# Designs tried in a protein design run: designed miniproteins, single chains, continued (5). Part 54

Each design is a single chain, and the fold is of that chain. pLDDT is the mean over its residues in the fold that is shown.

## One batch from the design tools (miniprotein)

Design m17861
Fold by ESMFold2-Fast:
Structure m17861 (fold): chain A 68 residues (1-68)
Amino acid sequence: AAEAAAGARGDAVTPEDYYRSAKKLIEALKNGYDPGIEAAVQNLIDRLESLGHKEQAEELKKELEKIK
């Protein structure tokens, strides 16, 4: 698994980093809706799903849906 080998770097972006970044962008959307920020959140959700973190991705989708 080539993706699993990337974890050895120590400074690699983790699923937790994607989740936290998406949460921060969702808070930014609450202060002012921006289609570019929405697109960035969608990209982070997609990456979480590709990494197998469906529960976190579903939570973020629900939060984004409420702001939209």
Scores: mean pLDDT 72

Design m17862
Fold by ESMFold2-Fast:
Structure m17862 (fold): chain A 79 residues (1-79)
Amino acid sequence: SLRDKVLAALRELVAENPDASLAELLTRLPEVLAKVLGVDLSDREGFWAALREALELPADASGDEVERRLLALLQELRA
C-alpha cells in the first residue's frame, strides 16, 4: 500500500542517517516522500493530497496534523 511505501521510506531514511536530528530528517523528507508518492515537489497540492492519503489522514487534515504524524513516526523509528 502507499502507507507501507511511506513507512519503508521513513525507516530507510532513519537507517541511512542514524546520527541525524529530527530537524535534519525533516529537511530531507519532502524529496524522499515526493519520490515514494510519485509526485513532483513543484505540485504542492498534489504532494499534500497524496501524503494525507498515504498517512491515512482525512483529506482536510491540516499541515500541522501531517507534520505531527511524520514527527511521531520518525521518533518511533529512531527508538
Scores: mean pLDDT 80

Design m17863
Fold by ESMFold2-Fast:
Structure m17863 (fold): chain A 84 residues (1-84)
Amino acid sequence: EKEKLEKELKLLELEKELLKKLLEKALNREEAEKLKKEVIERYQTEVKLSEEEAKERVKKVLENATEEELKKLEKKIEELKKKL
């Protein structure tokens, strides 16, 4: 149970990092590809997602890259931390 919550927290923290960087900086194509690759690799190594699952998660973050979604994600992380 606690291990599952820790993995979910790491997943959400990685989504937050990706979303924040997308909103703070106008990334060129090479920078955006490098960031996507880094986050995909961290999903696979830290939360043990498959490559397909990691790519799908990154795609969803890119489709919802707004300040409002970032605030929702931060709130969700806060609530999850309270459950640990």
Scores: mean pLDDT 76

Design m17864
Fold by ESMFold2-Fast:
Structure m17864 (fold): chain A 63 residues (1-63)
Amino acid sequence: LQAEADRLEEQALAAERRGDLLGASRLYRQLSDKYDQMGDPIRSVGYRMRAMSLEVDADLGIR
């Protein structure tokens, strides 16, 4: 699970760097799920909030 979380985090950060907000959001949602499965609710919530923020920014075109 940790190796999968590390992979998803790297991919999410790369997507953000490219400006792929929706792609990054999807990866952060998966990362949130992995941390929830690992019993880390603080990181899980953090990544879920990150995903939500990116989805809102993508929808509204806010920068």
Scores: mean pLDDT 78

Design m17865
Fold by ESMFold2-Fast:
Structure m17865 (fold): chain A 96 residues (1-96)
Amino acid sequence: NENERKAAELGINSSLLGILKGLLLPAEEAREWARKEKPFGDKVREKIVKLAPNLSDEIVEEANKRLEDFLRNELPKLTPEEKEKLIEELEKKLNE
């Protein structure tokens, strides 16, 4: 299933990009994360592991590098208000 494969690639090691897109994180957890910078929930990680058990080490390394680069260079640019708005968009997406 192509959608499952894409979700697995985005969900590698609890990818922040996957979570920010509202694919793997419930809206309530996303709001809590935005306010408190809470680590990803155990249930979300469990789903990611189930979706991505057979991904190659090379793909995992590339995803980790991109995620680290995003966290280091992009996430600090977001204001608390921008994070709040992102959570609202995630809630909307989850209800579609």
Scores: mean pLDDT 45

Design m17866
Fold by ESMFold2-Fast:
Structure m17866 (fold): chain A 64 residues (1-64)
Amino acid sequence: MSEAARAAAREYGAAVAALAAGGASPEQVKTAGTEAARDLSRRYGLSFDQAEAAVGVAAGGGEL
């Protein structure tokens, strides 16, 4: 991924993690993650699977 795509994935991941920490339902967290992955995919030319993995890794505090 480009550095810009990694930065965006970290931002989306942080937002998803904040929703979960704030007591959002599993369904709300899943919906937010899916929308983040779709947006990241469209903006940076990633496959949906790559974008979803990147957002998930970032939300879990992992490295991209």
Scores: mean pLDDT 83

Design m17867
Fold by ESMFold2-Fast:
Structure m17867 (fold): chain A 80 residues (1-80)
Amino acid sequence: NAKKEELRAEAERIADEVMRLLMQSIVEGKLTPELLELARKAMEKVAEAIRSLDAGNFDEAQRKLEEARKLVEEIKKKLE
């Protein structure tokens, strides 16, 4: 299913971005408990999206990925 593969690829890209931002915050000495919590929440939303995809619930998966992207945007703003 093209939609399932698209959403799964998106989930993997978001997870990779969270990990890169987390590593960047460590290297730059900007890691805070708040950034760790945002990263944890973003990864939790990605995991929820993948579970929804595996269950065939594409609408729920897309919603969870949108929530994860919003959390990534918050992390990016805190690293500026």
Scores: mean pLDDT 87

Design m17868
Fold by ESMFold2-Fast:
Formats: structure tokens, sequence, C-alpha cells
Structure m17868 (fold): chain A 100 residues (1-100)
């Protein structure tokens, strides 16, 4: 299960990074992309504690809400991609906690 969750995160990260590359001057999209990368690398490499993952998820959720509030379709797309990555990260963390 964790491998399939990491694959979901990797796919969403790739799509978000493509979107960020297309919009280099959009600070909100850049910040969303950076947080998703940090979350993916931390979950994949076991670099983050549960508290650190939860803190990143809270920050990402705040940025997703901000993006949706702008009504900008590109920012809404970034938020949608980030939401799928966030769900996968949360599920991967839950699986690790059950195994520990």
Amino acid sequence: MIESLLQIMERQLARIEELAAAHPDDALIQEIAALVRELYEGVARHHLSEAEVQALLARLTALMRQANATGDPVRIEAADLAEDAAVAAYMAMQERLRAA
C-alpha cells in the first residue's frame, strides 16, 4: 500500500512542478510545489516525524484554501493536485503508525 501511495504523490508532484515551471512568477503555486516536494521526500525517505508531517499538511491545507479563494483556475488546479498528494501522504503516515 505505501508504494502505491508514494506513486500517487510522485505523479501529483510531477504535475505540480510542471505547473510551477509554467508559472514562475506565481508565488502561491511555487510555495505549494515546494511544500508537496518536501512532504514527498520526507515521507518517502522517513526524514519527517508524525508532528512534522502534520505541520506540513496544515500549511499545505492553508495554501490550498488560499488558492481556491482566488478563483484563478491555474491556482485551483495546483490546489487540486496538492490535495491528492496530501491525502496520499496522510494515508502513508497512518500505515507507518499502524506498523510501528
Scores: mean pLDDT 84

Design m17869
Fold by ESMFold2-Fast:
Structure m17869 (fold): chain A 94 residues (1-94)
Amino acid sequence: SVDEGYYQSLTEPLEKIKKIVEKLKKDKNIKEEEIKEYEKEIEELEKLLKEGLERQVPEELSEEEREIVEKTLKELERLKEEFKKIVEKLKKEK
């Protein structure tokens, strides 16, 4: 598609966050130090994703681009909430 580069700038950081969350779900023996490293990585990925979104803010977004932005933001919020719940559960069990 014409906007493949824009789409990838949003989806690539999001997919990396998903992989982190999936690893935490599977590994019940993750050390607190590793959790802190993943928190920093997610924060950096969130910044990259937001920078990607801001790149299109000065221009009129198409309907399809707006849907991608909305879906990306909703998924980011869901992943952040899921990560927080996993971290709280891991800390409670130790």
Scores: mean pLDDT 73

Design m17870
Fold by ESMFold2-Fast:
Order: C-alpha cells, then sequence, then structure tokens
Structure m17870 (fold): chain A 68 residues (1-68)
C-alpha cells in the first residue's frame, strides 16, 4: 500500500538521521509490523517501537551494534 510504503520510508529516514547505518535498518515489513503493533505511524511511535522492530531483524542483518 502506498501509505504504508510512505510510512516505512519516513521511518527509515528517521533511523538514518539517528545514526543507524543502512545495513542495520530492518526490512520494510519489520518496520511496518512494529509501527502497526503501536497503532501509530508517528516518529514518536517509531522511536518507542524501535527495540521491537530491531528485535525482528535476522542476526545476519546486525553487523554493527549501536547502544546509544
Amino acid sequence: DAADAAAVARARAILRALGVPEEDIPSDEAILTGLRALGSFSAAALVAAWPRIRAGVPPSDRPIAYPA
């Protein structure tokens, strides 16, 4: 869906702005699943959901850890 694609693209942009490298950003499906679990597509919802979204990423997609 175009709206979901736009929300995911915005989420990716926010994660990049926070210093998360592209290869450490989860798949579009994982991001969307995390946002839907919160029932919101806002930046605040993404930040709150980030640990859950990240937990859904396969180990092979986590070459670098960013604790902050």
Scores: mean pLDDT 61

Design m17871
Fold by ESMFold2-Fast:
Structure m17871 (fold): chain A 65 residues (1-65)
Amino acid sequence: SLVDEMLEEARKLVDEGLAQGLSPEEVFQRATDYLVEWQDKHPEITPSELGSVMQEVQRYVQQLS
């Protein structure tokens, strides 16, 4: 699904950012910026779906930190 694709790409950005030495806060911000840009391109994505993806990304960052 589109939501699953967003989550996978956001996790990839987290992995890449951490590998480059960015802080957990910086990688979460980069992922959030990406998700906002994704929503702009796909206005059918609901605020609830976006919030769910952001929550999963936050959990992922916490698990890797």
Scores: mean pLDDT 83

Design m17872
Fold by ESMFold2-Fast:
Structure m17872 (fold): chain A 118 residues (1-118)
Amino acid sequence: GLDSALDYAQQAYKLLKKGISYAKKGDLDKAKSLARQAQTYLDQAINNLLSVLPTLNPEAQEKVEEAISYLSSASTYADLAVNAKTPEEAEKYLSLALKHVQQAITLVQQAQQIQKSS
């Protein structure tokens, strides 16, 4: 449901923040490992949102469709971080993924409020 998708997105957010921290320290291998773990949680968040999308009211559907778009972009940036050749490259892609995940979290929370108000 929306709660499960939110939890997975929040787990991805925490892993991306840790990955950025390791990239800043020059630890490329740990940054890449955390990016790969985050990508798994992002994919689970997307799958949960896709599963509930047809059951939502139209206003909540619009928010969830936008959240899926942000999570898909975040997953792409996380994949680029997994394949990064330098800590600086990993930090750039992890930071872009983090920004997109934060947008998706906000949209999922808005969808939850819309659905509860209906």
Scores: mean pLDDT 91

Design m17873
Fold by ESMFold2-Fast:
Structure m17873 (fold): chain A 65 residues (1-65)
Amino acid sequence: RFDEAHAVLAEAAPAIRALKAAGREDEAQRLSELAFQASRAILDGDDATAARLREEMRRLAEEAA
């Protein structure tokens, strides 16, 4: 669980940095918030919420690319 929670944050970090570098601070903040919420859901054992948040993160990152 801890490794999975950390992996979610680590995977989001490059996209957050890219958004900040592009001046897209609001989107960088949103992705950071989603990553934190997904990490917490994983630690809490709420696998359904974690899966939903990770999918939302993926879509946001793809739209940003």
Scores: mean pLDDT 77

Design m17874
Fold by ESMFold2-Fast:
Structure m17874 (fold): chain A 75 residues (1-75)
Amino acid sequence: MKEEALKLFEEVKREAEELGNTIMARVAGLAARAVEKGDYESALSLAQLVRDFAISAGNEKIAKKAEEARKLVEK
């Protein structure tokens, strides 16, 4: 489950980088690092920030991936 969350955050980071959204890519990268370290509280907060940035940018695909990763970290 947590390996799946890590992969989703890495996918979000890659997609954000492809879009030129450096802030969203950085936040997604920090979320992936938090999962790696077992800091799930930070990972949840960072996933929420990625989702909010994606919604503000009108990017439903990234918003859905961030929410899925958040749910995987919660379990």
Scores: mean pLDDT 83

Design m17875
Fold by ESMFold2-Fast:
Structure m17875 (fold): chain A 74 residues (1-74)
Amino acid sequence: SSMKEILEKAREEYREKLIEGAGYYAVGLGYYAKGVMDPENREKYLKLGDEYLEEGDRIEEEGRRKLKEVLEEL
């Protein structure tokens, strides 16, 4: 019966990581949009966008890795 609770917790933790990563992706895309709207600061905004997208990807990968570890230990 504890297996269902472990799986639920693992899914909740993964969901939270997906939400966090999605937030970083949204901010990154927002910086890309700012770069389009403000050509004089384009390089600055594209760099910020890239940094946020990279962090979002890192967070999602961390979530996937942790979920996989839990599933492999069951």
Scores: mean pLDDT 88

Design m17876
Fold by ESMFold2-Fast:
Structure m17876 (fold): chain A 61 residues (1-61)
Amino acid sequence: MEPVELTPEQEEEIARAVREGRLSTADGMREVAKRLGITPDQAGAAAARLVEEGRIPEGEV
């Protein structure tokens, strides 16, 4: 997959959306993507990447 070119502000918005559970639904994912000017697929890929990089812990301890 090609790397998604996101700004730090867009990455923070995705991180917040993941933490709020907004990306757990198709509707929430579409809304976040629309606000950031990207596709829902790109939003999902970016969220997965940020979690893998440890920038969005999916259930903090």
Scores: mean pLDDT 70

Design m17877
Fold by ESMFold2-Fast:
Structure m17877 (fold): chain A 110 residues (1-110)
Amino acid sequence: HMDEAEVLFRKAVEALKAGNYDEAIEYAQKAIELTKDDPVARAIALSLLAMAYAKKGEVDKAEQYINEAEKLVKEHPSLVAEYYIAKARALVYKQKGELEKANEIFENMK
C-alpha cells in the first residue's frame, strides 16, 4: 500500500534525523516488506535502511543495501530513488573518511 509505505519512509527519515537508528531500521524494513511489487519504492526503502546502518558504523551492511538499491534503479530508473541512494553513498564515504567524495555528493544534492 503506497500510503503506508510513504508513512514509513517519513518515520524512517524522522528517526534518522533524531539519531534513533534502530527505529529507522525497523521502519525501513517494514517499508521493504510493503514494497515487494514496487522496485522504485523498494530502492528508496533499501536506501533508508543503508543510511541507518551507515550512521551506526555498519558500513559493510550499508554497502550491501546500496548495491541492492542500485540494481533496482538500473532496471527501473528513478531520479527520486537515485537521490536517496546518493544520500546513503555520501554517508558511507563519510564513515570511511573519504570526505571529498562525500562532499561532492552533498553539493550535487543541492
Scores: mean pLDDT 85

Design m17878
Fold by ESMFold2-Fast:
Structure m17878 (fold): chain A 67 residues (1-67)
Amino acid sequence: MKVSKEELEKEIDEAMSRMALAVERSTLPESLSEEEKIEKIKERLKTENYSESYKEYILKAIEEEEK
């Protein structure tokens, strides 16, 4: 199997993005729709003091789900 540095970095980036979004979703009430959860998460990215890398991971995961 081909395991390049670029391939490994891509897999880690995708895993981190999915994990970050899953964590944020888990903090929201289950009564909210997926669309409402995404909207609240996007609002949190504007108001909460998150690291830039964490915000980027969440935004990437949201963008992939919206495709």
Scores: mean pLDDT 76

Design m17879
Fold by ESMFold2-Fast:
Parts: sequence; structure tokens; C-alpha cells
Structure m17879 (fold): chain A 81 residues (1-81)
Amino acid sequence: DEFWRKLGLKMAEMDKNKDGTISYEEFVEYLKTVSDLSDEEMEELFKELDVDGDGVIEVEDLLPLRTDEALRERLAKALGL
């Protein structure tokens, strides 16, 4: 599954402190370098990915991307996948 491999690489690139999670700050900083999303669009995308509401994106938060094709496409485009 090429999407999941590439997503893993992008997640690793965003994870600046190497703690295995992506904070909102790390997410926004990275997206500003690779996409033209507005601050509002980035916040909405982060909230859709942060399914447990803990303020960070973990690997478990990405499991819904297997069934949510629209969210998967939006994330892929935002990350340049």
C-alpha cells in the first residue's frame, strides 16, 4: 500500500521532536511548506484526523483513513502524496 508507506514518511518528516506523535504546531508548520491551505483549513483537517481529541495525531488516529476516502484524498493532497 503505497499511500500508507508515503504517509509514514511524511509523518516522520513532520515529527520534529521524534516522539511518535504530531502536534498541531508541527502539522501546520509542515503543511505551510508543502500546501496553500488556509489556517482554518489546516485546523479543520487536524481536527478530523485527531479523532480522540487529545490535541496530537497518533498512528491510531489514522485508522479511519482506511474507510474515509474523502479525508484520505484531502490529506494526500495537503501532504503532496
Scores: mean pLDDT 74

Design m17880
Fold by ESMFold2-Fast:
Structure m17880 (fold): chain A 63 residues (1-63)
Amino acid sequence: SEAEALRKKGEELYRQAVEKYERGSQLLKDGDVTKAEELFREGEELAKQGQALYDKAKELEAA
């Protein structure tokens, strides 16, 4: 179903967000604040995109 496909894409985006956060945390420990902040922003953007896909899947299931 379309809702199932959207949930799967959302899960993939959340996984990518986690990877960005983990790498950013490592860079922050190394003192590379600028690159860490960039990765945290990328992770936040991916997480928001994933949430939007979950919301769309819910909309399709409720309609």
Scores: mean pLDDT 86

Design m17881
Fold by ESMFold2-Fast:
Structure m17881 (fold): chain A 67 residues (1-67)
Amino acid sequence: SADEQRLRERLERLMGELADQARRENPTKGNEIAAQRNAELADRVEAEELQRRRDQRDLLQRLLELS
């Protein structure tokens, strides 16, 4: 969906910025830290997307109850 595409684009941008910053501080160790943080960010974005889908389902259910 469009929302999923926007979240993916945002995540990719943030991951790139984080990796670039870490690389500037200490190339070897920075890359390792950036990879770990990028994985954690990906997990958080996925959890936020799942919560959004649940909220949308709950809203739809409430609308159906009013019908």
Scores: mean pLDDT 72

Design m17882
Fold by ESMFold2-Fast:
Structure m17882 (fold): chain A 96 residues (1-96)
Amino acid sequence: MTKEELVEYLSKKHNVPKSKAEEFVKTMELLGLSPEEIEELLKLPPEERVKAFMERYSKLAGVELKDAEPEEEALKKAEEVAKKLEEEIEKYLKEL
């Protein structure tokens, strides 16, 4: 699934200008999310989204750092990213 397909889907689904959907997708991409991940997250309730982000980013940090970072520090970083992602999703949905 491409970025363009997700923008079209969100624009039609939420009846918003394509430019608004595009800005939202760009913000999510800057936070490291693929179009497929953005779509799946929008289907989840807020509490499940935060949980999914924390789990995913903890794994990524562990793999990249090769034991350089303790699990607890990786979890804290994942929580910060999850909060930013949730704020952007809430802002997008609130404007609908």
Scores: mean pLDDT 66

Design m17883
Fold by ESMFold2-Fast:
Structure m17883 (fold): chain A 71 residues (1-71)
Amino acid sequence: PEAIIKSREVDSEKNTVTLTVEADKSDEESKKKFLEAAKNGEPLQVKGTKITGQVTEVDEKNETAKVETLM
C-alpha cells in the first residue's frame, strides 16, 4: 500500500530520516489497507518515491506510521 509523507525528522547523528506517513484520507479502503500493513510490519512504499521503509511505530488512533530510512 502507498503511504503519503506527513512530516520528516532528520537525525544527523545516525544519518537517518524518520518519515511520519499516512494513507490517502479520501479513500477508506486505502486507509484500512495501510493500517493493516503497518500493524503487520509490512514495508510501506512512499507515494511518488522509490522509498520503501521499515515501520518503527504505528499510531492507530491518528492512522499514521513512522518509517525510518537512510539519508
Scores: mean pLDDT 73

Design m17884
Fold by ESMFold2-Fast:
Structure m17884 (fold): chain A 103 residues (1-103)
Amino acid sequence: SEMEKEIEEELKEIEEMIEAGADPKEILEKLKETFKKIVEYGLSAKTPEELERAIRLMERLEGLARKALARITDPELRLEMEILLGLLGIVIGVLKMELEKLG
């Protein structure tokens, strides 16, 4: 899927931004943008395999968000990142429940 490749490219870009010490606000905005795309991809999933892929992409985004949070010292930005991590956990849980229903 072209959308999967686009998401994978964005995940790589975010990882490179974190390693380069880019502005944490720009990293957070990229994380939010990519989150929306993975949600859209997950909502379009029609097979267990597509749903498993959406879960894996979301778990990779969660890992990057955790890595970014470890480098943030600003309290307001830390709170925004923690809220995003909470939303990521909820969405991953929902997707896993939908996968269980498919067998």
Scores: mean pLDDT 88

Design m17885
Fold by ESMFold2-Fast:
Structure m17885 (fold): chain A 92 residues (1-92)
Amino acid sequence: KSEMFKKLKEFLYELEKEHPGIALELYKVYQEVTGLEPEEFESEYEAIHVLSSRLVEELSEEEINELLELLEKNKSSKEDILQAFRDFLLKK
């Protein structure tokens, strides 16, 4: 899953460039859906690293590719990205 981890991190870094603050909001969605304890991060880059690590542990390679395609499709809108991510997590 090393390749999937790298691919996911690079994609999330690109989303953060287009929508500053989205990495922290994506982690908040993940935390809300999974019921995990809230984590405080020093930066959006730490949130990207932790979120990517958790997703590659939980998702198959096919599921990660599906997620990346879904987020890419919604890339123009921060709200659409966050909603698509929430819907994806709730349906797996």
Scores: mean pLDDT 82

Design m17886
Fold by ESMFold2-Fast:
Structure m17886 (fold): chain A 97 residues (1-97)
Amino acid sequence: MLEKLKEELIEKLKTLSSEEVKELLYKKLTEIIEKELKDDPLAKELALTWVNMLVGIFNVMIKNGKKLTEEDIELAIKVFEKTLKNAKSIADFLKKA
């Protein structure tokens, strides 16, 4: 699933602006969170917090005249995959504390 999204976003970098790719990434990542974490509100909030932080970083980069690269997209997807797994684990730990 995430590998196909990564390939799609990298292809879109060739035709869309960095701002448009950022908006598409945000939309796709939030849709995945809604689907995968629908039954865990705390894990969902943790994952959404991370996505908002990532978008904030990309906004600063774009404002400073930097273009999003293939490497930026690859890193974002890789970290997001780990964030989904960690969000569930952290939420479960916090519920027991």
Scores: mean pLDDT 83

Design m17887
Fold by ESMFold2-Fast:
Structure m17887 (fold): chain A 78 residues (1-78)
Amino acid sequence: PSDVEIARALFQEPPDPNLPHPVELSREGLAEYFRELVRRKGVEHARAVAETLATSMPSPFSLEELLAMVEEAAREVA
């Protein structure tokens, strides 16, 4: 499946433990992941998740890049 499809599947209940962690997603997958977070939980929650991904997990994206993705997602969802 595409990273965008995986990002959407991460919000399925019950959670599938075989799906990759959000930190492993491409830029396109992370963009969809943050759009789903903003839609479901709001922009403040999405910012907190971005901070967790940047500081607690190995990630190819900086905190500034992840926060920029959250702001883009918030604009697209609004």
Scores: mean pLDDT 75

Design m17888
Fold by ESMFold2-Fast:
Structure m17888 (fold): chain A 64 residues (1-64)
Amino acid sequence: PSDEEIEREVQEAMDRMMIAVWKTTLEREGITDPEEAVKYLLEKDPNASEREIEATRRAAAELG
C-alpha cells in the first residue's frame, strides 16, 4: 500500500484509541455532553489539537 494509505490506517487506529481512552476519563468524571467534554479537555490542555477535540466530542457522544 501507499505511504498515504498506511498513514490513514494509523491515524484511524490512533483516533479509535484516543476515543476509547477519553470515554474512560469522561465516564469517571460523569460527563456525557460532547460540548461539556470539549470544555473539560480545553481546561486541562488549552493547546489540544483539533484531532483530540474531535475524539473527545465523539467519546462523550458514544457515552450518551
Scores: mean pLDDT 80

Design m17889
Fold by ESMFold2-Fast:
Structure m17889 (fold): chain A 77 residues (1-77)
Amino acid sequence: MNYKITTKNGKETIIDLTKPLTVSELAELLGLPVNTIKHAAEAVGIVVEDTDILTGDQLKLVLEFLEKNGVVKVKEV
């Protein structure tokens, strides 16, 4: 399952939720600070460090939190 993510800076990226990403890799793909991803993870009940891997379910929760807070736009593709 793929999500198209658009950031406030107009950067677009496609994230494959079947592929695990580290917190740092997700931050780089979205062009966001690592602390922004960590804060989003913490807000949805996931405690992570920069090198920790986010699985598909965790990626979905983090991306949905960022969308709800107006940080990104998420579209399933």
Scores: mean pLDDT 81

Design m17890
Fold by ESMFold2-Fast:
Structure m17890 (fold): chain A 83 residues (1-83)
Amino acid sequence: DILQQMMDSLLYGVAGLILEYGLSRDQVKDLVRGMLTGLTGEQPSDELVDELADRAIEIARRAGSAEKAFELALQKTQEAMKL
């Protein structure tokens, strides 16, 4: 599913930003909200923002480095674009 690959790419990118800049959970929520609003033209629900922010934070903890998170985000984006 291309939408799932696009969402994964976005979350890995956000995870990289968390690790690179030391973002707080509130800053991650603001970033996710801004990105989703930019993509859809509508403000996402607070529940969706909380869920995606928590997932990005978990991805950041698992990846362990910003470089790894950004590399995975790039791979996910490239795979989605090859369809």
Scores: mean pLDDT 81

Design m17891
Fold by ESMFold2-Fast:
Structure m17891 (fold): chain A 119 residues (1-119)
Amino acid sequence: MEEIKKKAEEAVEKAKSGKPEDVGEAAHTLIDLMYELLVAEEEGDKEKAKLAHEAVQRVQKALDEVLGKNSELASLFTAAALRIMGALLEGDREAAEEVRREFGERIGELAKKRQEELQ
């Protein structure tokens, strides 16, 4: 739980900095927090799931305020969520972690490039 709070606080600060590298890292952390949420929901940890959900909402809001609404970023986030959930439902935690890493990198790079274009 402390790790989720710390990651969210660091990601919000990075997003608010407006620096492309930091905004990209914040977007990557959004995928990591979504993974923590989906894992907690699968494990039935209601308190951890609630904290992870609040963390995801805080980081997403900070990114939306900096980047604006972007359909490609939203699409990648949704695709990551669906693929992680699918892997977890099949009991394939390794596949879920691989999707988290792959989509975290992709969304981070896209957010960084988008922020560079907005500056």
Scores: mean pLDDT 86

Design m17892
Fold by ESMFold2-Fast:
Structure m17892 (fold): chain A 100 residues (1-100)
Amino acid sequence: MSAEEKLLEAMERLIEIAEERGDEKTVESLREIKEQFLEALKNKDKKKLRSSMFAALVLAVQMYLKYKTEEEKEVLELILEAGREMGLDNLVDYFEKLAK
């Protein structure tokens, strides 16, 4: 699985988790981030890809800290792995510390 495929899978999984939680605002935010990510992939916009990754990590960490379940932790780990494969090590290190 490519880094981009891992991030897309993680975003889809976060949307499903947020829907199960009844967190409509987080669902809306995640859908917007996913659309921005897909458009950035289509246009090969590295800055927008990085921004989409940052936004996905913010929401993933917030969801994990709020609900503290293994499912949200697994999705967060998938986004962190994708970020490292994309060369965003400093960004990933920052969010790993926030999730502890």
Scores: mean pLDDT 81

Design m17893
Fold by ESMFold2-Fast:
Parts: C-alpha cells; sequence; structure tokens
Structure m17893 (fold): chain A 97 residues (1-97)
C-alpha cells in the first residue's frame, strides 16, 4: 500500500532527523518487519537497563522516542487510518523538535 510505505518512510526519516542510535533504528526496522513487540521490548531492556537505572536522560529520551515510532508502526499494522497516523507523526515531530 502506497500510504503505508509513505508513513513507514516518514518514521525512518524522523528517526534519522532526531539522531536515534543505530541499535534503536534496527529495532524500528524489526517492528516494520513484524517482529513481536515482546521481543523488541526485551532487546531494549537488555541493552538499556543499566543507563536507564542510572538516570541517563539522553538514553531515556532516545528509548521513549523510539517507542513512540514503534507504536505508530503497530497502529499502521492494525489498520488505523493513515490520516490519523500522519497527524500523530506531525505532532510527534513538533513535540520532540
Amino acid sequence: MEEREEAVEEIRRLADEFGLPDFLKSLIDKAIEGKPLAEIGREVYERFREPLKAGDLEVARDVLFAGELISLIVQIKKGVPFEEVRRRLEALREEWR
């Protein structure tokens, strides 16, 4: 679906624009490919547990932002209207700019 591809490419562009680490970008790609959210969450926990416990706000920001993008991918896969997804992408860009 053309609208799905456009929304997915916009999500990837936002990840690049906000400077997400390659590891979090790889998890976004895994979500696009249909990897279960439980597995993605486990990878986040195992990688970032210690920095998050230490109160690393940069890591916390990146993890939260990646989580928002993954949530949008899940919404696309569940058939939420692309117009609603686009509105959320616009709001997310403004909020995290």
Scores: mean pLDDT 80

Design m17894
Fold by ESMFold2-Fast:
Structure m17894 (fold): chain A 61 residues (1-61)
Amino acid sequence: ALEKAIEIGKALAEGDLATATELALSLSPEERRAASEAAIKVTGEKSGMRALAKLGKMHGG
């Protein structure tokens, strides 16, 4: 869970939304919440929030 959250955060920081999405889809909703928090921390609030919005959209909601 934590390792996947870090991987998602790194992928988002690198702009690799495909990898971040695939990793997020392999997680439970609770683990995705942890990944979202990690992504914001790694990329900075501004960039992280935009990346998280894209991930939410790609999850169909």
Scores: mean pLDDT 65

Design m17895
Fold by ESMFold2-Fast:
Structure m17895 (fold): chain A 63 residues (1-63)
Amino acid sequence: DEALREKARELAKEADESKDLKEALELVQRGLELLRSMKNPDEELIKQLEDGIATLTALLEEL
């Protein structure tokens, strides 16, 4: 499960560094899917990624 958690963090970092909001949203969604597939999901990290998706989705509404 640690490997999935690290991969999710890498995807979140790539999303943060992305200049494309749609690409950032896709990366965060992929990270969230990995975390939810864990036997012992990291609830706090899941919430952080869910909040990120909400923020990116709101920003995309302006485009």
Scores: mean pLDDT 76

